# Designed miniproteins, single chains: the designs that were tried, part 49

Each design is a single chain, and the fold is of that chain. pLDDT is the mean over its residues in the fold that is shown.

## One batch from the design tools (miniprotein)

Design m1794
Fold by ESMFold2-Fast:
Structure m1794 (fold): chain A 92 residues (1-92)
Amino acid sequence: GRLAAEGAKGAAGATTASGGEASVEWEGDRAVVTLKNAGPGGGVAAVGAAVDAELAGGSGEVKVEGDTITVTLSGLGERGAREAAEAAAAGA
């Protein structure tokens, strides 16, 4: 659970540090982190968050559409998804 939460927080924090915007949504066993104008650091951190979710026994998916990066973290259980969403919100 800790790895996914730290990855999500890092992605949000790197994005806001680059002048971008981070938002997060929690839905059951899934957390969705949306990064706008993430910059190179936010993009790298988004991939890291997906990898951390996989290492935690869940799944991470990164989608890039124009200036928006969406990181979907799933399979973490309700607690893991909530912790990841709360960490991303705290990092923003």
Scores: mean pLDDT 79

Design m1795
Fold by ESMFold2-Fast:
Structure m1795 (fold): chain A 70 residues (1-70)
Amino acid sequence: AAELKAKMEALREKMLELARRGSEVQRQLEKAKEAGNEEMAAKLQAELDKIGAEIDEISREIGRLAREIA
């Protein structure tokens, strides 16, 4: 039980870190769009998509661990 809860906490911390990184990338994306830099905007969008996918994977793992605790 304690081990699973500790793992869930670590995953939540990682998810928070990814969310903060996503916010920074989103800010850079807005600047690239305002500057008309389509190539940079596309690269930043791809990075946001990757961050989103990582958050989704972590969220699923947290759900799996929560089920094991219950």
Scores: mean pLDDT 84

Design m1796
Fold by ESMFold2-Fast:
Structure m1796 (fold): chain A 75 residues (1-75)
Amino acid sequence: MIESREELEREIEFVFAAFRVATLPEEEIEEEVERIAKELGLSEEERKELLELAKRLREIFDSQEKRLELIRKYE
């Protein structure tokens, strides 16, 4: 597959954006995704992918925090 430098940079920015959004409170997630979508000129489909990726990352973070809280409560 042929990846241009600009496409690669966009992919990297997309992944970092998803990671950043995943660390935000739920109320701020949709607002930040909209802001990023406008800034990067994302399509509606790409915006949905960003939101979906951020939600998956958030679930992983939430799961890890819940696991840590369970360990702490056992203590």
Scores: mean pLDDT 72

Design m1797
Fold by ESMFold2-Fast:
Structure m1797 (fold): chain A 70 residues (1-70)
Amino acid sequence: GAAASAAGAAGLAALRAGDAATAIEHMGKSYQAGKETNPAGAAAGREGGEALVAGDRERAESYLQRAADS
């Protein structure tokens, strides 16, 4: 839903600004907000955060974009 995609967009913006910690926090919020109404978008947000924690920035951006677009 709108709350999940807004949190996904905020996380992506934080990542692009170089703030990985804020990006991870927003991805957690995207997952929580969307998990019941948009499970695929919420899962993409969670996977983006996990990829970012693992240091895979390219994969993180791909998943975060999917969360933002959901």
Scores: mean pLDDT 73

Design m1798
Fold by ESMFold2-Fast:
Structure m1798 (fold): chain A 55 residues (1-55)
Amino acid sequence: LEEKSAQQLLDEGYARAAQGEVSEEVAELFRKALELDPNNARARSLLYAVQRALE
């Protein structure tokens, strides 16, 4: 299992999305970040945006 912080997961997902990657893998990174920090508004907003784009 990966020992990544919520901030590292957010940074990785954001970097991939900034390169044009809108994927379930990017959504999963934001979901894991939100699991580690449930009150992180940025993680919630980014997850919502990616999920909406995948629909």
Scores: mean pLDDT 77

Design m1799
Fold by ESMFold2-Fast:
Structure m1799 (fold): chain A 69 residues (1-69)
Amino acid sequence: TVDDVTYNGYITTIDNLNTVMTMTTTNGNNNPDDMDHYTTIVNGYNGVINYINNTLTNMGYTPPTVPPI
């Protein structure tokens, strides 16, 4: 059994990542010459989301649906 503190910690992490990715996407759109850098960051974001989703699933929770950027 996962407590609410652990679950809410994962949700807070996802919310923080969404905030960072919004800023990263804005910066990438304004700096297309640096596209490879921003693509690497977005791929890292998706890797973390997949890790959290797998962790929640293994704990018996339905993972939150986070739309891809």
Scores: mean pLDDT 70

Design m1800
Fold by ESMFold2-Fast:
Structure m1800 (fold): chain A 62 residues (1-62)
Amino acid sequence: GEAQIAEVKKLVPEASEEQIKKAIEAMKNGDLDSAAEILSPLLSKLTPEQANQVTAALAAGV
């Protein structure tokens, strides 16, 4: 939902809301590979702890 989008944006300000929504939609459809592909360039710039927080926020949005 909107709360999950806001949490991901807080950790990855460069990600667009549309990009985050597409990642959540891919996760809801069980397409984890597409979700990872959408976010992987942004997640690679984060610490492991921040990347885990983003993944948890996306999973909560499903």
Scores: mean pLDDT 74

Design m1801
Fold by ESMFold2-Fast:
Structure m1801 (fold): chain A 98 residues (1-98)
Amino acid sequence: EKEKELKREIARHVTAAALLVVGAAISGNDPAVRRQAAEGVRYHGERVAELLEKMGKPEQAKKIREESEKTARYLEAGDVDKALEEVKKMIEIADEAL
């Protein structure tokens, strides 16, 4: 039951990160939207990593931190297509861990 709550929180944070990247993609590559999306992806990625560590999955937590940083860096650089690719990897890592 506590494990179900952790899984739901992970799903919420991963979904939030994905929606931020999609928002940056549909914004016409607005630098302000991309900066906010990068900050949000880092925040949500760290929350997912912390929740995975609480579930005893430190390897998956490390992968999430790596992919969230890559996603944020691509957003900051204006490479939204690569940011979309990396956030999909974050979703896959989280799903595999659940």
Scores: mean pLDDT 86

Design m1802
Fold by ESMFold2-Fast:
Structure m1802 (fold): chain A 99 residues (1-99)
Amino acid sequence: LTPEQRRAEALRDAEIALSLAQKAVEAFKKGDYETAVRYTVALDLAGIAALFLDPGNREVHRRLAEAYRLVAEAAEKAGMPQEDVDSLRRLAERYEALA
């Protein structure tokens, strides 16, 4: 892949990650915790793919920070264990620092 192709694919995967975060948020709001967790795992995989393709991309980091922040907030409101919420917040903080 050219650098331009890697950047484009990384940004696409980061957008997929954000979309999956929004689906996880919706599932948490509906009380469908199994579906919310599945979307959160899919978010992790999309994020890993984006970072593998373009690890220094600040726009990818911004998208991932937003995705994890949204999921952490929804998980907290849904009453998920504090350790799980804190893990999501730490991921959001990490990517925000790299953005």
Scores: mean pLDDT 89

Design m1803
Fold by ESMFold2-Fast:
Structure m1803 (fold): chain A 83 residues (1-83)
Amino acid sequence: SEKLRQAAVLLTAAGILVVAAQFGLDTGIESKEEIREDLEAAKELLEKAKELAEELNEEEKKEVLEEIEKLKKKIEEIEKRVE
């Protein structure tokens, strides 16, 4: 599925940004502002993935939405530590 592939690319890109933000927070190498910028970019990618999920079959949609929820929880944990 082309839409599933595009959703997977967006989820992967969002995941990379979340990992970068977590690494920056844990090591102190990123500023508070840089961490927030990475998290906001990740959120935008997750919203695009959610839009694509609406065009998928029920099984594929469920898998994409579950991955979005996992990444959103990680984003919320990092945001809480930055603020």
Scores: mean pLDDT 88

Design m1804
Fold by ESMFold2-Fast:
Structure m1804 (fold): chain A 66 residues (1-66)
Amino acid sequence: NEVLIRAAEDALSVDPKNADAWAALAEALYKQKEYEKAIEYAEKALKLDPKNKRAEELLKKAKEAL
């Protein structure tokens, strides 16, 4: 979803440590079947916030989709 990608990119341009924005970007990439990039960005979100459930779920789903 282009809207989700832009919103996440805008949030990251303001605060690159925003784990929710990295997780949102990973979700948008997952929906586009860009599984490898979704895994990469979900990992970034988890490094910033290990308790980010959205990033944990996306990492699992993207890994299973490969």
Scores: mean pLDDT 78

Design m1805
Fold by ESMFold2-Fast:
Structure m1805 (fold): chain A 86 residues (1-86)
Amino acid sequence: MGDKMREELAKNQLLKRLKDALESFIKKNPDLTGEELKKKINEVRDDVISHMTGIFRSMGMTVTDESIEEANKIAEDIAEEVIKKR
């Protein structure tokens, strides 16, 4: 498998795990609003990124800075959407 295919696989798995973790967190914490919600979403994001990069590293794969930036953007967009609705 070429490097681009490995990077795409790692990115897709990271983004899926992040979305699932954030969705679960938001559903379990309906009373969190504003800056506290944003802070907690960022903590979940950092935990998922750290955990998934560790797994990929053990498999001889790397998560690119671009993939991490995309994950950060997704978490920011989810935080803004949820805060706007609460």
Scores: mean pLDDT 81

Design m1807
Fold by ESMFold2-Fast:
Structure m1807 (fold): chain A 81 residues (1-81)
Amino acid sequence: MIDLKLILRAIGLALRAIGLEIDAERLGNEEAVKLAREARKKAMEALKAIDKGDYEKAKKLLKEAEKLLEEAERLIAEAKA
C-alpha cells in the first residue's frame, strides 16, 4: 500500500511536470521550463528508488519534485497575469 501510493504520486508529479513544461515553453518562461524539467527528473529518480526499495530516497525526491512544481506553477501564473 505505501509502495503503490508512492508510485502513483511519482507518476502524477511526472505528468504535472510535463504539462507545466509545455505551458512554460509556450509562454517563453525559461526558468519555469528548467524547474518543470528538474521536477520530472526527480519524479523519475523517485520511481527508480521505489523499484530498488529505497523508500526514504523516493520520499525525499518526491518532496523536492513537488517544491519545484510549485515554483514552476507560481512563475507560470505570474507570466499569465
Scores: mean pLDDT 83

Design m1808
Fold by ESMFold2-Fast:
Structure m1808 (fold): chain A 65 residues (1-65)
Amino acid sequence: SAAIAAEEARLAADPDDAEAVFNLGLAYLEAGEPEKAIVVFRAVVENHPDTEEAAKAKELLEKLR
């Protein structure tokens, strides 16, 4: 989808962009790919633990159980 491509492009330009990783997870959920979203949200928590995006990703991971 256009949303997934846009966030992948953001990450290609800045691999440390926690917001882009989190938004990529949201884009996967909207595309109906929850398993891919879970992988991406886990990556936010592991690689960007001290961000607001990591806190939001943890809440979404609990809801996707």
Scores: mean pLDDT 82

Design m1809
Fold by ESMFold2-Fast:
Structure m1809 (fold): chain A 101 residues (1-101)
Amino acid sequence: LEEAAEEAAEAARKAAKAAAASKTREAVAAATGAAIAAAGAAAGAELGLAPEEVARDARGAARAARHAAEKAKESGEEAAKLAEEAAREAEEAARLAEEAA
């Protein structure tokens, strides 16, 4: 769970950077949502929520991050790169959380 929390926290940081780099309102909104979801998953893990709850929240964050990466493709190369990195890290956090559940 500590590794899942670390990956989710990193996903939140990169999603926030993607939002800052984004040039379209859709990409900013999607990346902001992904950052909030990933931060929530990380916080849940740290606060000792049940492993099944952490896994569910991490899966939600991974879906939000992947949606943000798709929207970022039209928002410039830097935003697209950061959003893709955030999605990859959120997906890893979800995998680690599922293994712990």
Scores: mean pLDDT 83

Design m1810
Fold by ESMFold2-Fast:
Structure m1810 (fold): chain A 58 residues (1-58)
Amino acid sequence: MEKAKKALEYARQALEAIGSGDVEKAREYADQMAELLTPEEAERFRKWLDEAIEKAKA
């Protein structure tokens, strides 16, 4: 479905933002992605994103 493709696009953009050190931008993309996902999927993604941010800060 188109929503799934767009969600993956936002996930990729969030990862790129983390790589550049722009945590605020990464969270913004995560919020947009959450609008396209079910609550269950959104929570799973947020958990992954938090872990990725922590890893980048280490």
Scores: mean pLDDT 74

Design m1811
Fold by ESMFold2-Fast:
Structure m1811 (fold): chain A 73 residues (1-73)
Amino acid sequence: LVSEAYRLQDEGERRLAAGDNEEAARLYERAAELLLKHDPNSPSAYFLLGKAYELKGDKEKAKKYYELAKKNL
């Protein structure tokens, strides 16, 4: 489960490097979902959600999830 989440995150980073922001955001969201199933307070999951919403242009949601990631460190 957690290993699959990190694999999805890695693929998301590769898509982002290729300029596919939409696919990168989708992969980050999927990775975060798996991490939250394992740990509902996962800082890594909230950080990935922040990155996903930032890539989608939703700065307000991105800020919210980055703050949650920091709070749960």
Scores: mean pLDDT 83

Design m1812
Fold by ESMFold2-Fast:
Structure m1812 (fold): chain A 86 residues (1-86)
Amino acid sequence: SLVEDAELAKEAVERVLPPEKAKKAVELLEKAKEYALKAEEALKAGDLKTAEEYLKKAVEYALEVGSLLSEEEAEELAREAERLAA
């Protein structure tokens, strides 16, 4: 789920990134998680339109994390996230 993916990403950024950048990434991932949870709640209520809008917001925040990363940091983060998911 996006909520589980966001939690995994938070652990990965804290392990890989410098503290200042990790803090910013965690804040963005917390926002992604918040909107993912709202999307799940809207889906349970049968409000597909609201769920789609919240899902788009969750993805937007996750993409903002990517914009903070160098190519090397992005590769290291992907490897750490795969390791944590195993």
Scores: mean pLDDT 81

Design m1813
Fold by ESMFold2-Fast:
Formats: sequence, structure tokens, C-alpha cells
Structure m1813 (fold): chain A 63 residues (1-63)
Amino acid sequence: MKPEAGDNDEKLLKELLEEVKKALKLKDPKERERKVVSLTIAGALLTSDPELAKKFINEVDSL
């Protein structure tokens, strides 16, 4: 089976979610907010699939 872009995007979004979880553990609220926002935007822009982007944003909001 040929790898689809959406399948690779889902794996990259999972890696970005791990980075968001690490950023949420930062004690500095300004650093935390900056990093979380940057990672969330990067994840949303990474995929052309709006359902994957929405799922990622919802998972970040649930953290």
C-alpha cells in the first residue's frame, strides 16, 4: 500500500501532541503559552485534511 499524505500527517500530529504535553509542563506561563500556540498552529498547517486538523486542535484543547 502506498503511504498516503494523511497517514504521515497523523503520525506527525501525534509527535506534535507529545511536544505540546511537554510544553504544558513548563513553569513559565509565557514560555508555555508561546510554545503551545506555535505547536498547535504548526500542526493545523501541517495537514491539508481539515478533520485531522480539527482532531488535533480538540486534543490540544483537552489537555
Scores: mean pLDDT 74

Design m1814
Fold by ESMFold2-Fast:
Structure m1814 (fold): chain A 62 residues (1-62)
Amino acid sequence: LTPEQEQTLLGIVKATREALDAIDAGDKEKAREYAQKVRDLLNSLGNTEGAETVYKLLEDEM
């Protein structure tokens, strides 16, 4: 992995945690914001299928 890809992966982990924390708090607006960020970061790595799958899983938890 390049350093840029490693930073993107760390960003995905952090954004996923924020999305799940927002879901647990009942903050659907914030949850959607961070779920979208996860989707965008996965798309930036060329993983379009993974981006759509993860977004749908997070959306289903909202």
Scores: mean pLDDT 84

Design m1815
Fold by ESMFold2-Fast:
Structure m1815 (fold): chain A 100 residues (1-100)
Amino acid sequence: SKIEELLEEAEKELEKAKEALKKGDIDKAKESIKKAGKLLLEAARELMKKMPVTRGIGVTLAVLGEVLDAELKIKEGDYEGAIESLEKALELLREELEKL
């Protein structure tokens, strides 16, 4: 499905971010983290269309919260923490997709 493709692409971007951090390539890590966040928000919007309105809003707000947390962590230089926030959003979206 389109949602599964978006989640797989987000996971690949998070893996790229981890590899970039291991190599000390902070600019590449930040770019991959931002791409992952965008993909997760797109997945949340698509998933919301398949849910009751209140549950869809709740899931979307939870994902948005993790994306905003990741952006704050990037500003603080906590790139590992930013990746962890987005991995939490990815896991949440996968769990909710499985319940459909």
Scores: mean pLDDT 89

Design m1816
Fold by ESMFold2-Fast:
Structure m1816 (fold): chain A 75 residues (1-75)
Amino acid sequence: MDGAAELARGEALLAEAERALAAGDIDTASQLVGQAIEHAVRAMSTDPERGRALAERAGALAREVEARGGTVPGP
């Protein structure tokens, strides 16, 4: 699978996680952020700069989710 497909999926999941968090759905946001991180890590094998940038954005949202009592699954 190419890094562009992994990046696109990760970005879509991150946007969905932001909406879930805004709605107060911490459990859904936790799962979506975890999935976004998985796709970012997979993207790093083919596009390390863009994969890392996505992982950094997902990590920032993960910290917000955890601050609200959520648990974000690791990659």
Scores: mean pLDDT 81

Design m1817
Fold by ESMFold2-Fast:
Structure m1817 (fold): chain A 70 residues (1-70)
Amino acid sequence: SPVTDEEKRELLRKQAEELRKLGLDELAEIAERMAEELDPAKGLIEIAQYYAKLGNADAAEALAKYKALE
C-alpha cells in the first residue's frame, strides 16, 4: 500500500517519541529533523550509521542501544 508523505512524517515523529522513551535522544532529534525535511528514504538507522562512521561517539552509542533493544 502506498504511504503518503504525511503518513511518513507521522511515523518519523512516532519513532522520535519511542527513541526518547528509550533514552536515545540523539537519534530522536535525527528522526524529528527527518520528519521536518520529509526524507524518510534515508532512514534513522542509516543516518546514525553515517554519523557513527564519521566518529560520532554519541551516534555509535545510540545505534548500539537501539539494536540491543530489537
Scores: mean pLDDT 66

Design m1818
Fold by ESMFold2-Fast:
Structure m1818 (fold): chain A 63 residues (1-63)
Amino acid sequence: SMEEERKIKEEVLKKIDELVKAGKIGEAFQLFMKNLPKLTPEQRAEVSIHLSERILEYLRKKG
């Protein structure tokens, strides 16, 4: 359902933030890939953009 997909998206976004903040970039990417089939195409784009932005922010601050 739309509500279930929304909840999955929110949980994935939250876990991505936690993993990237911890420097676990590979795990964040794996989490994203594992959850792709559970998301709509629009949600996949949103999560992909979010992951990319968080990784770039992390690398800018630490590199």
Scores: mean pLDDT 83

Design m1819
Fold by ESMFold2-Fast:
Structure m1819 (fold): chain A 81 residues (1-81)
Amino acid sequence: SNAVFEAETLLALGVMYLYLGKKALENGDYDTAIELFEKAKQLFEEAYRLAEGVDPTLAAQARRISEEAEKLMKEAKEKKK
């Protein structure tokens, strides 16, 4: 289905932003890490919306990785303060 394909594409793009955010976090660039994690979270939330009611497994994966992105964003915000 088009919705599943779109959700998978957004999930893959979100994973790329999550990876870049983790690299920024490792380098102590907390502002860049926060921005990248926020972008990743938005992509995962959209993937969840597209997968919801169509592919429960993909929706669960998108929700889980969105929660991870939010946790990493909070960690970066705490380390910046």
Scores: mean pLDDT 89

Design m1820
Fold by ESMFold2-Fast:
Formats: sequence, C-alpha cells, structure tokens
Structure m1820 (fold): chain A 55 residues (1-55)
Amino acid sequence: MIPYFKSLSVEQLEEVIKRLEETKKRLEAAGLTDYAEMVSKIIEELRKLLEEKRK
C-alpha cells in the first residue's frame, strides 16, 4: 500500500499523517499498544516521504 502514498501531493500526505496520528492516539486509548506502534512506524515512513517530496 506504500506506493499509493507516493502518488499523493504534499498537502494530501500531511492530511494522511494527521489522521494516522489521531488513529494512533485512539488505539493507545483503547489499549491496543502493538497496533499503535505499527501505525507509528507507518507515520515515520510517511514523514520521510514528505521530506523527500519537499526537496
């Protein structure tokens, strides 16, 4: 699914990251720490992609 994010604009990537951070907080609140960690890793990868697109 990562290839789909590469086709997104900078603004679209920022919105996706924002929504994933909200999802992570909800997962942590629900006690789903393992899933929250996985979402955190996806956010990290998307942030790196965002930095590459800004160059």
Scores: mean pLDDT 78

Design m1821
Fold by ESMFold2-Fast:
Structure m1821 (fold): chain A 65 residues (1-65)
Amino acid sequence: GKARKAYLALKEADKDGSGKISTEEAKKILLENGFSEEEAKKIVEKASGGGKEISLEDFRKVLAE
């Protein structure tokens, strides 16, 4: 589904291998993979906890919901 596709795209965007992605880049990838602006904002907010970066692990958990 779109969640798995988005997760793979987020993983590919982690070019430095840190396991973290900026909230701006993550939102862009979610939008490009079929999420609405509202859905992308909610996912980013929930996964980041209000931070500027999001871990791939937290994205996986939020996208699994």
Scores: mean pLDDT 77

Design m1822
Fold by ESMFold2-Fast:
Structure m1822 (fold): chain A 65 residues (1-65)
Amino acid sequence: DVAAFQERLAAASEMDYEQVLEALKLAQEGRLDLAATAPASEEALKKIEEELKKLGIDPTEAFRL
């Protein structure tokens, strides 16, 4: 469940659930590496990537939701 995963990640990282969701959407659009819009967005995506890696999920696969 993506919602449960994002809530857990937000709690662990002390980030708002909405911020985590927005960061994930930016990654899906492939704009993270090209735009680097904000430090907060980069930090949020880094934490998402780390959590996905711990679950054995390839971040690139997850971002192609």
Scores: mean pLDDT 54

Design m1824
Fold by ESMFold2-Fast:
Structure m1824 (fold): chain A 60 residues (1-60)
Amino acid sequence: SAAAARIDAALAVMQTYVKADNEFLLTAVRVILVRAEEAGDEAMVAAAREKIAALEEELK
């Protein structure tokens, strides 16, 4: 989805231009989730939740 692509692009920028670890990326996606819920952006909420689950699994 466009929402998932936007999250992935933002995370890629953070990893490429900032030395961002997975904990920082997880925090960033959680902020995206909160803002998406406030905006009523259901597609972005779904994409953010899936990305949080994936990052939490990578952190074990």
Scores: mean pLDDT 79

Design m1825
Fold by ESMFold2-Fast:
Structure m1825 (fold): chain A 87 residues (1-87)
Amino acid sequence: NAEKLIEEMAKLPRDEQIEKAVELLNSEDKEVREKVASSPLATIEAFIRVDEETAIELAKSKNPVVRKRAALALLFRGRFDEAEKIL
């Protein structure tokens, strides 16, 4: 149950919440992904850390909040990829 997973995440320290959000956002279960992605626990920081293919898929979500978060993460990822070329 996606709601139960979100409740469990809320009990974790912030760094572990981000790691768990990334794990769940990369889930093969589309219902879990959408529920987590629409929750307050799915921060932009977590969205930036998911697989690029997952972020692209979430940008096509029916939920406008999820689409906006995924689109912002893809923008940050594009600039991050350019910065990585310098390192």
Scores: mean pLDDT 74

Design m1826
Fold by ESMFold2-Fast:
Structure m1826 (fold): chain A 75 residues (1-75)
Amino acid sequence: MEAEERARRLLAAGDEAAANGAYAHAAAAYGAAAVLLDPSLRARMDALVAAARDPETAKAAAEEARRLARELLAA
């Protein structure tokens, strides 16, 4: 499966999770999409996924992971 097609499906899954308030799941999906497109982002995405497991930072972490994944797909 092509990396960009898989990344788009992961972004869609993340968007569904975020719409349902499942920010930890959303961040994991967005992070997987970003790492698939740019493996150098693994440590940064792992940190955002960890932050998304904390209710106080979860939404912001998921939003940052989404932003990074979308920027990579737009390039």
Scores: mean pLDDT 84

Design m1828
Fold by ESMFold2-Fast:
Structure m1828 (fold): chain A 60 residues (1-60)
Amino acid sequence: MIKLEKEFKSLEAAIAGALIAIGLDPEAKVKVEGTKVTAELPDTEKGREAARALEELAKE
């Protein structure tokens, strides 16, 4: 299981990141707290793709 916590630049970016992660892997468990997104992802190809997307979006 991949556990990931990322801070985003804005509330809008955090929400967009969470939605993209869920879209990439419907099994993703995502929590949004302000600009912070906490995700628990399965150790699968889709889970790793969702984790990478969250990390990239957090940098923007």
Scores: mean pLDDT 79

Design m1829
Fold by ESMFold2-Fast:
Structure m1829 (fold): chain A 59 residues (1-59)
Amino acid sequence: SLVDEASRLFREAEELAKQGKLEEAKELLERAIELMSQVSPTVARVAEKEAREVLEKYS
């Protein structure tokens, strides 16, 4: 499902961010947000907020 794929991308992005690979993490997070936008605008906005929090935490 789109949700399962986005969850996998978020998990992979967080691991990349922990390693300092923020550019690669951002690309995966952007893909996850795109998948969530296909589910609903509300879910996409939540994903955008979570993505910002991941990047801010490891910046």
Scores: mean pLDDT 84

Design m1830
Fold by ESMFold2-Fast:
Structure m1830 (fold): chain A 75 residues (1-75)
Amino acid sequence: MDEIIENLQAAILEKNKEKAREYIKKLEEELKKNPDNIAGWRTLSAAYDALGDKEKAAEYQKKADEARKKKGLDV
């Protein structure tokens, strides 16, 4: 998981859209298995924001907030 997040962050910094999309897909698959990974949802939000997809960025930010709230971190 962490390796996928690190590689995605690196691709965003390098403005490598192809690499970013590859790691976005891998991270989305991992988050289907581990939906409680707040860092993963936040990273997807940041990645889509960097790619200009504001709608998906907002969607994944909401998922990160929901996961955090379920863990009691927002009460």
Scores: mean pLDDT 78

Design m1831
Fold by ESMFold2-Fast:
Structure m1831 (fold): chain A 65 residues (1-65)
Amino acid sequence: AAAEVKALLEEAIRAAKAGDLEAAKKYAEQALAIMASVTDEEEQRAIAEATRALAEEFQAAMEAL
């Protein structure tokens, strides 16, 4: 789960930096859907912690558009 969310956020960041807002949104929504499908609270926290830096980079890339 964490590795899949990381991969999707990396693709979202790449799309955002390329100016492809639709692709960036689609990858970010897929990452959120995976996180939402996790019912274990401890696993949810682990994924959030593992992806924090990527989420911050994605936000910065979106603000630069």
Scores: mean pLDDT 77

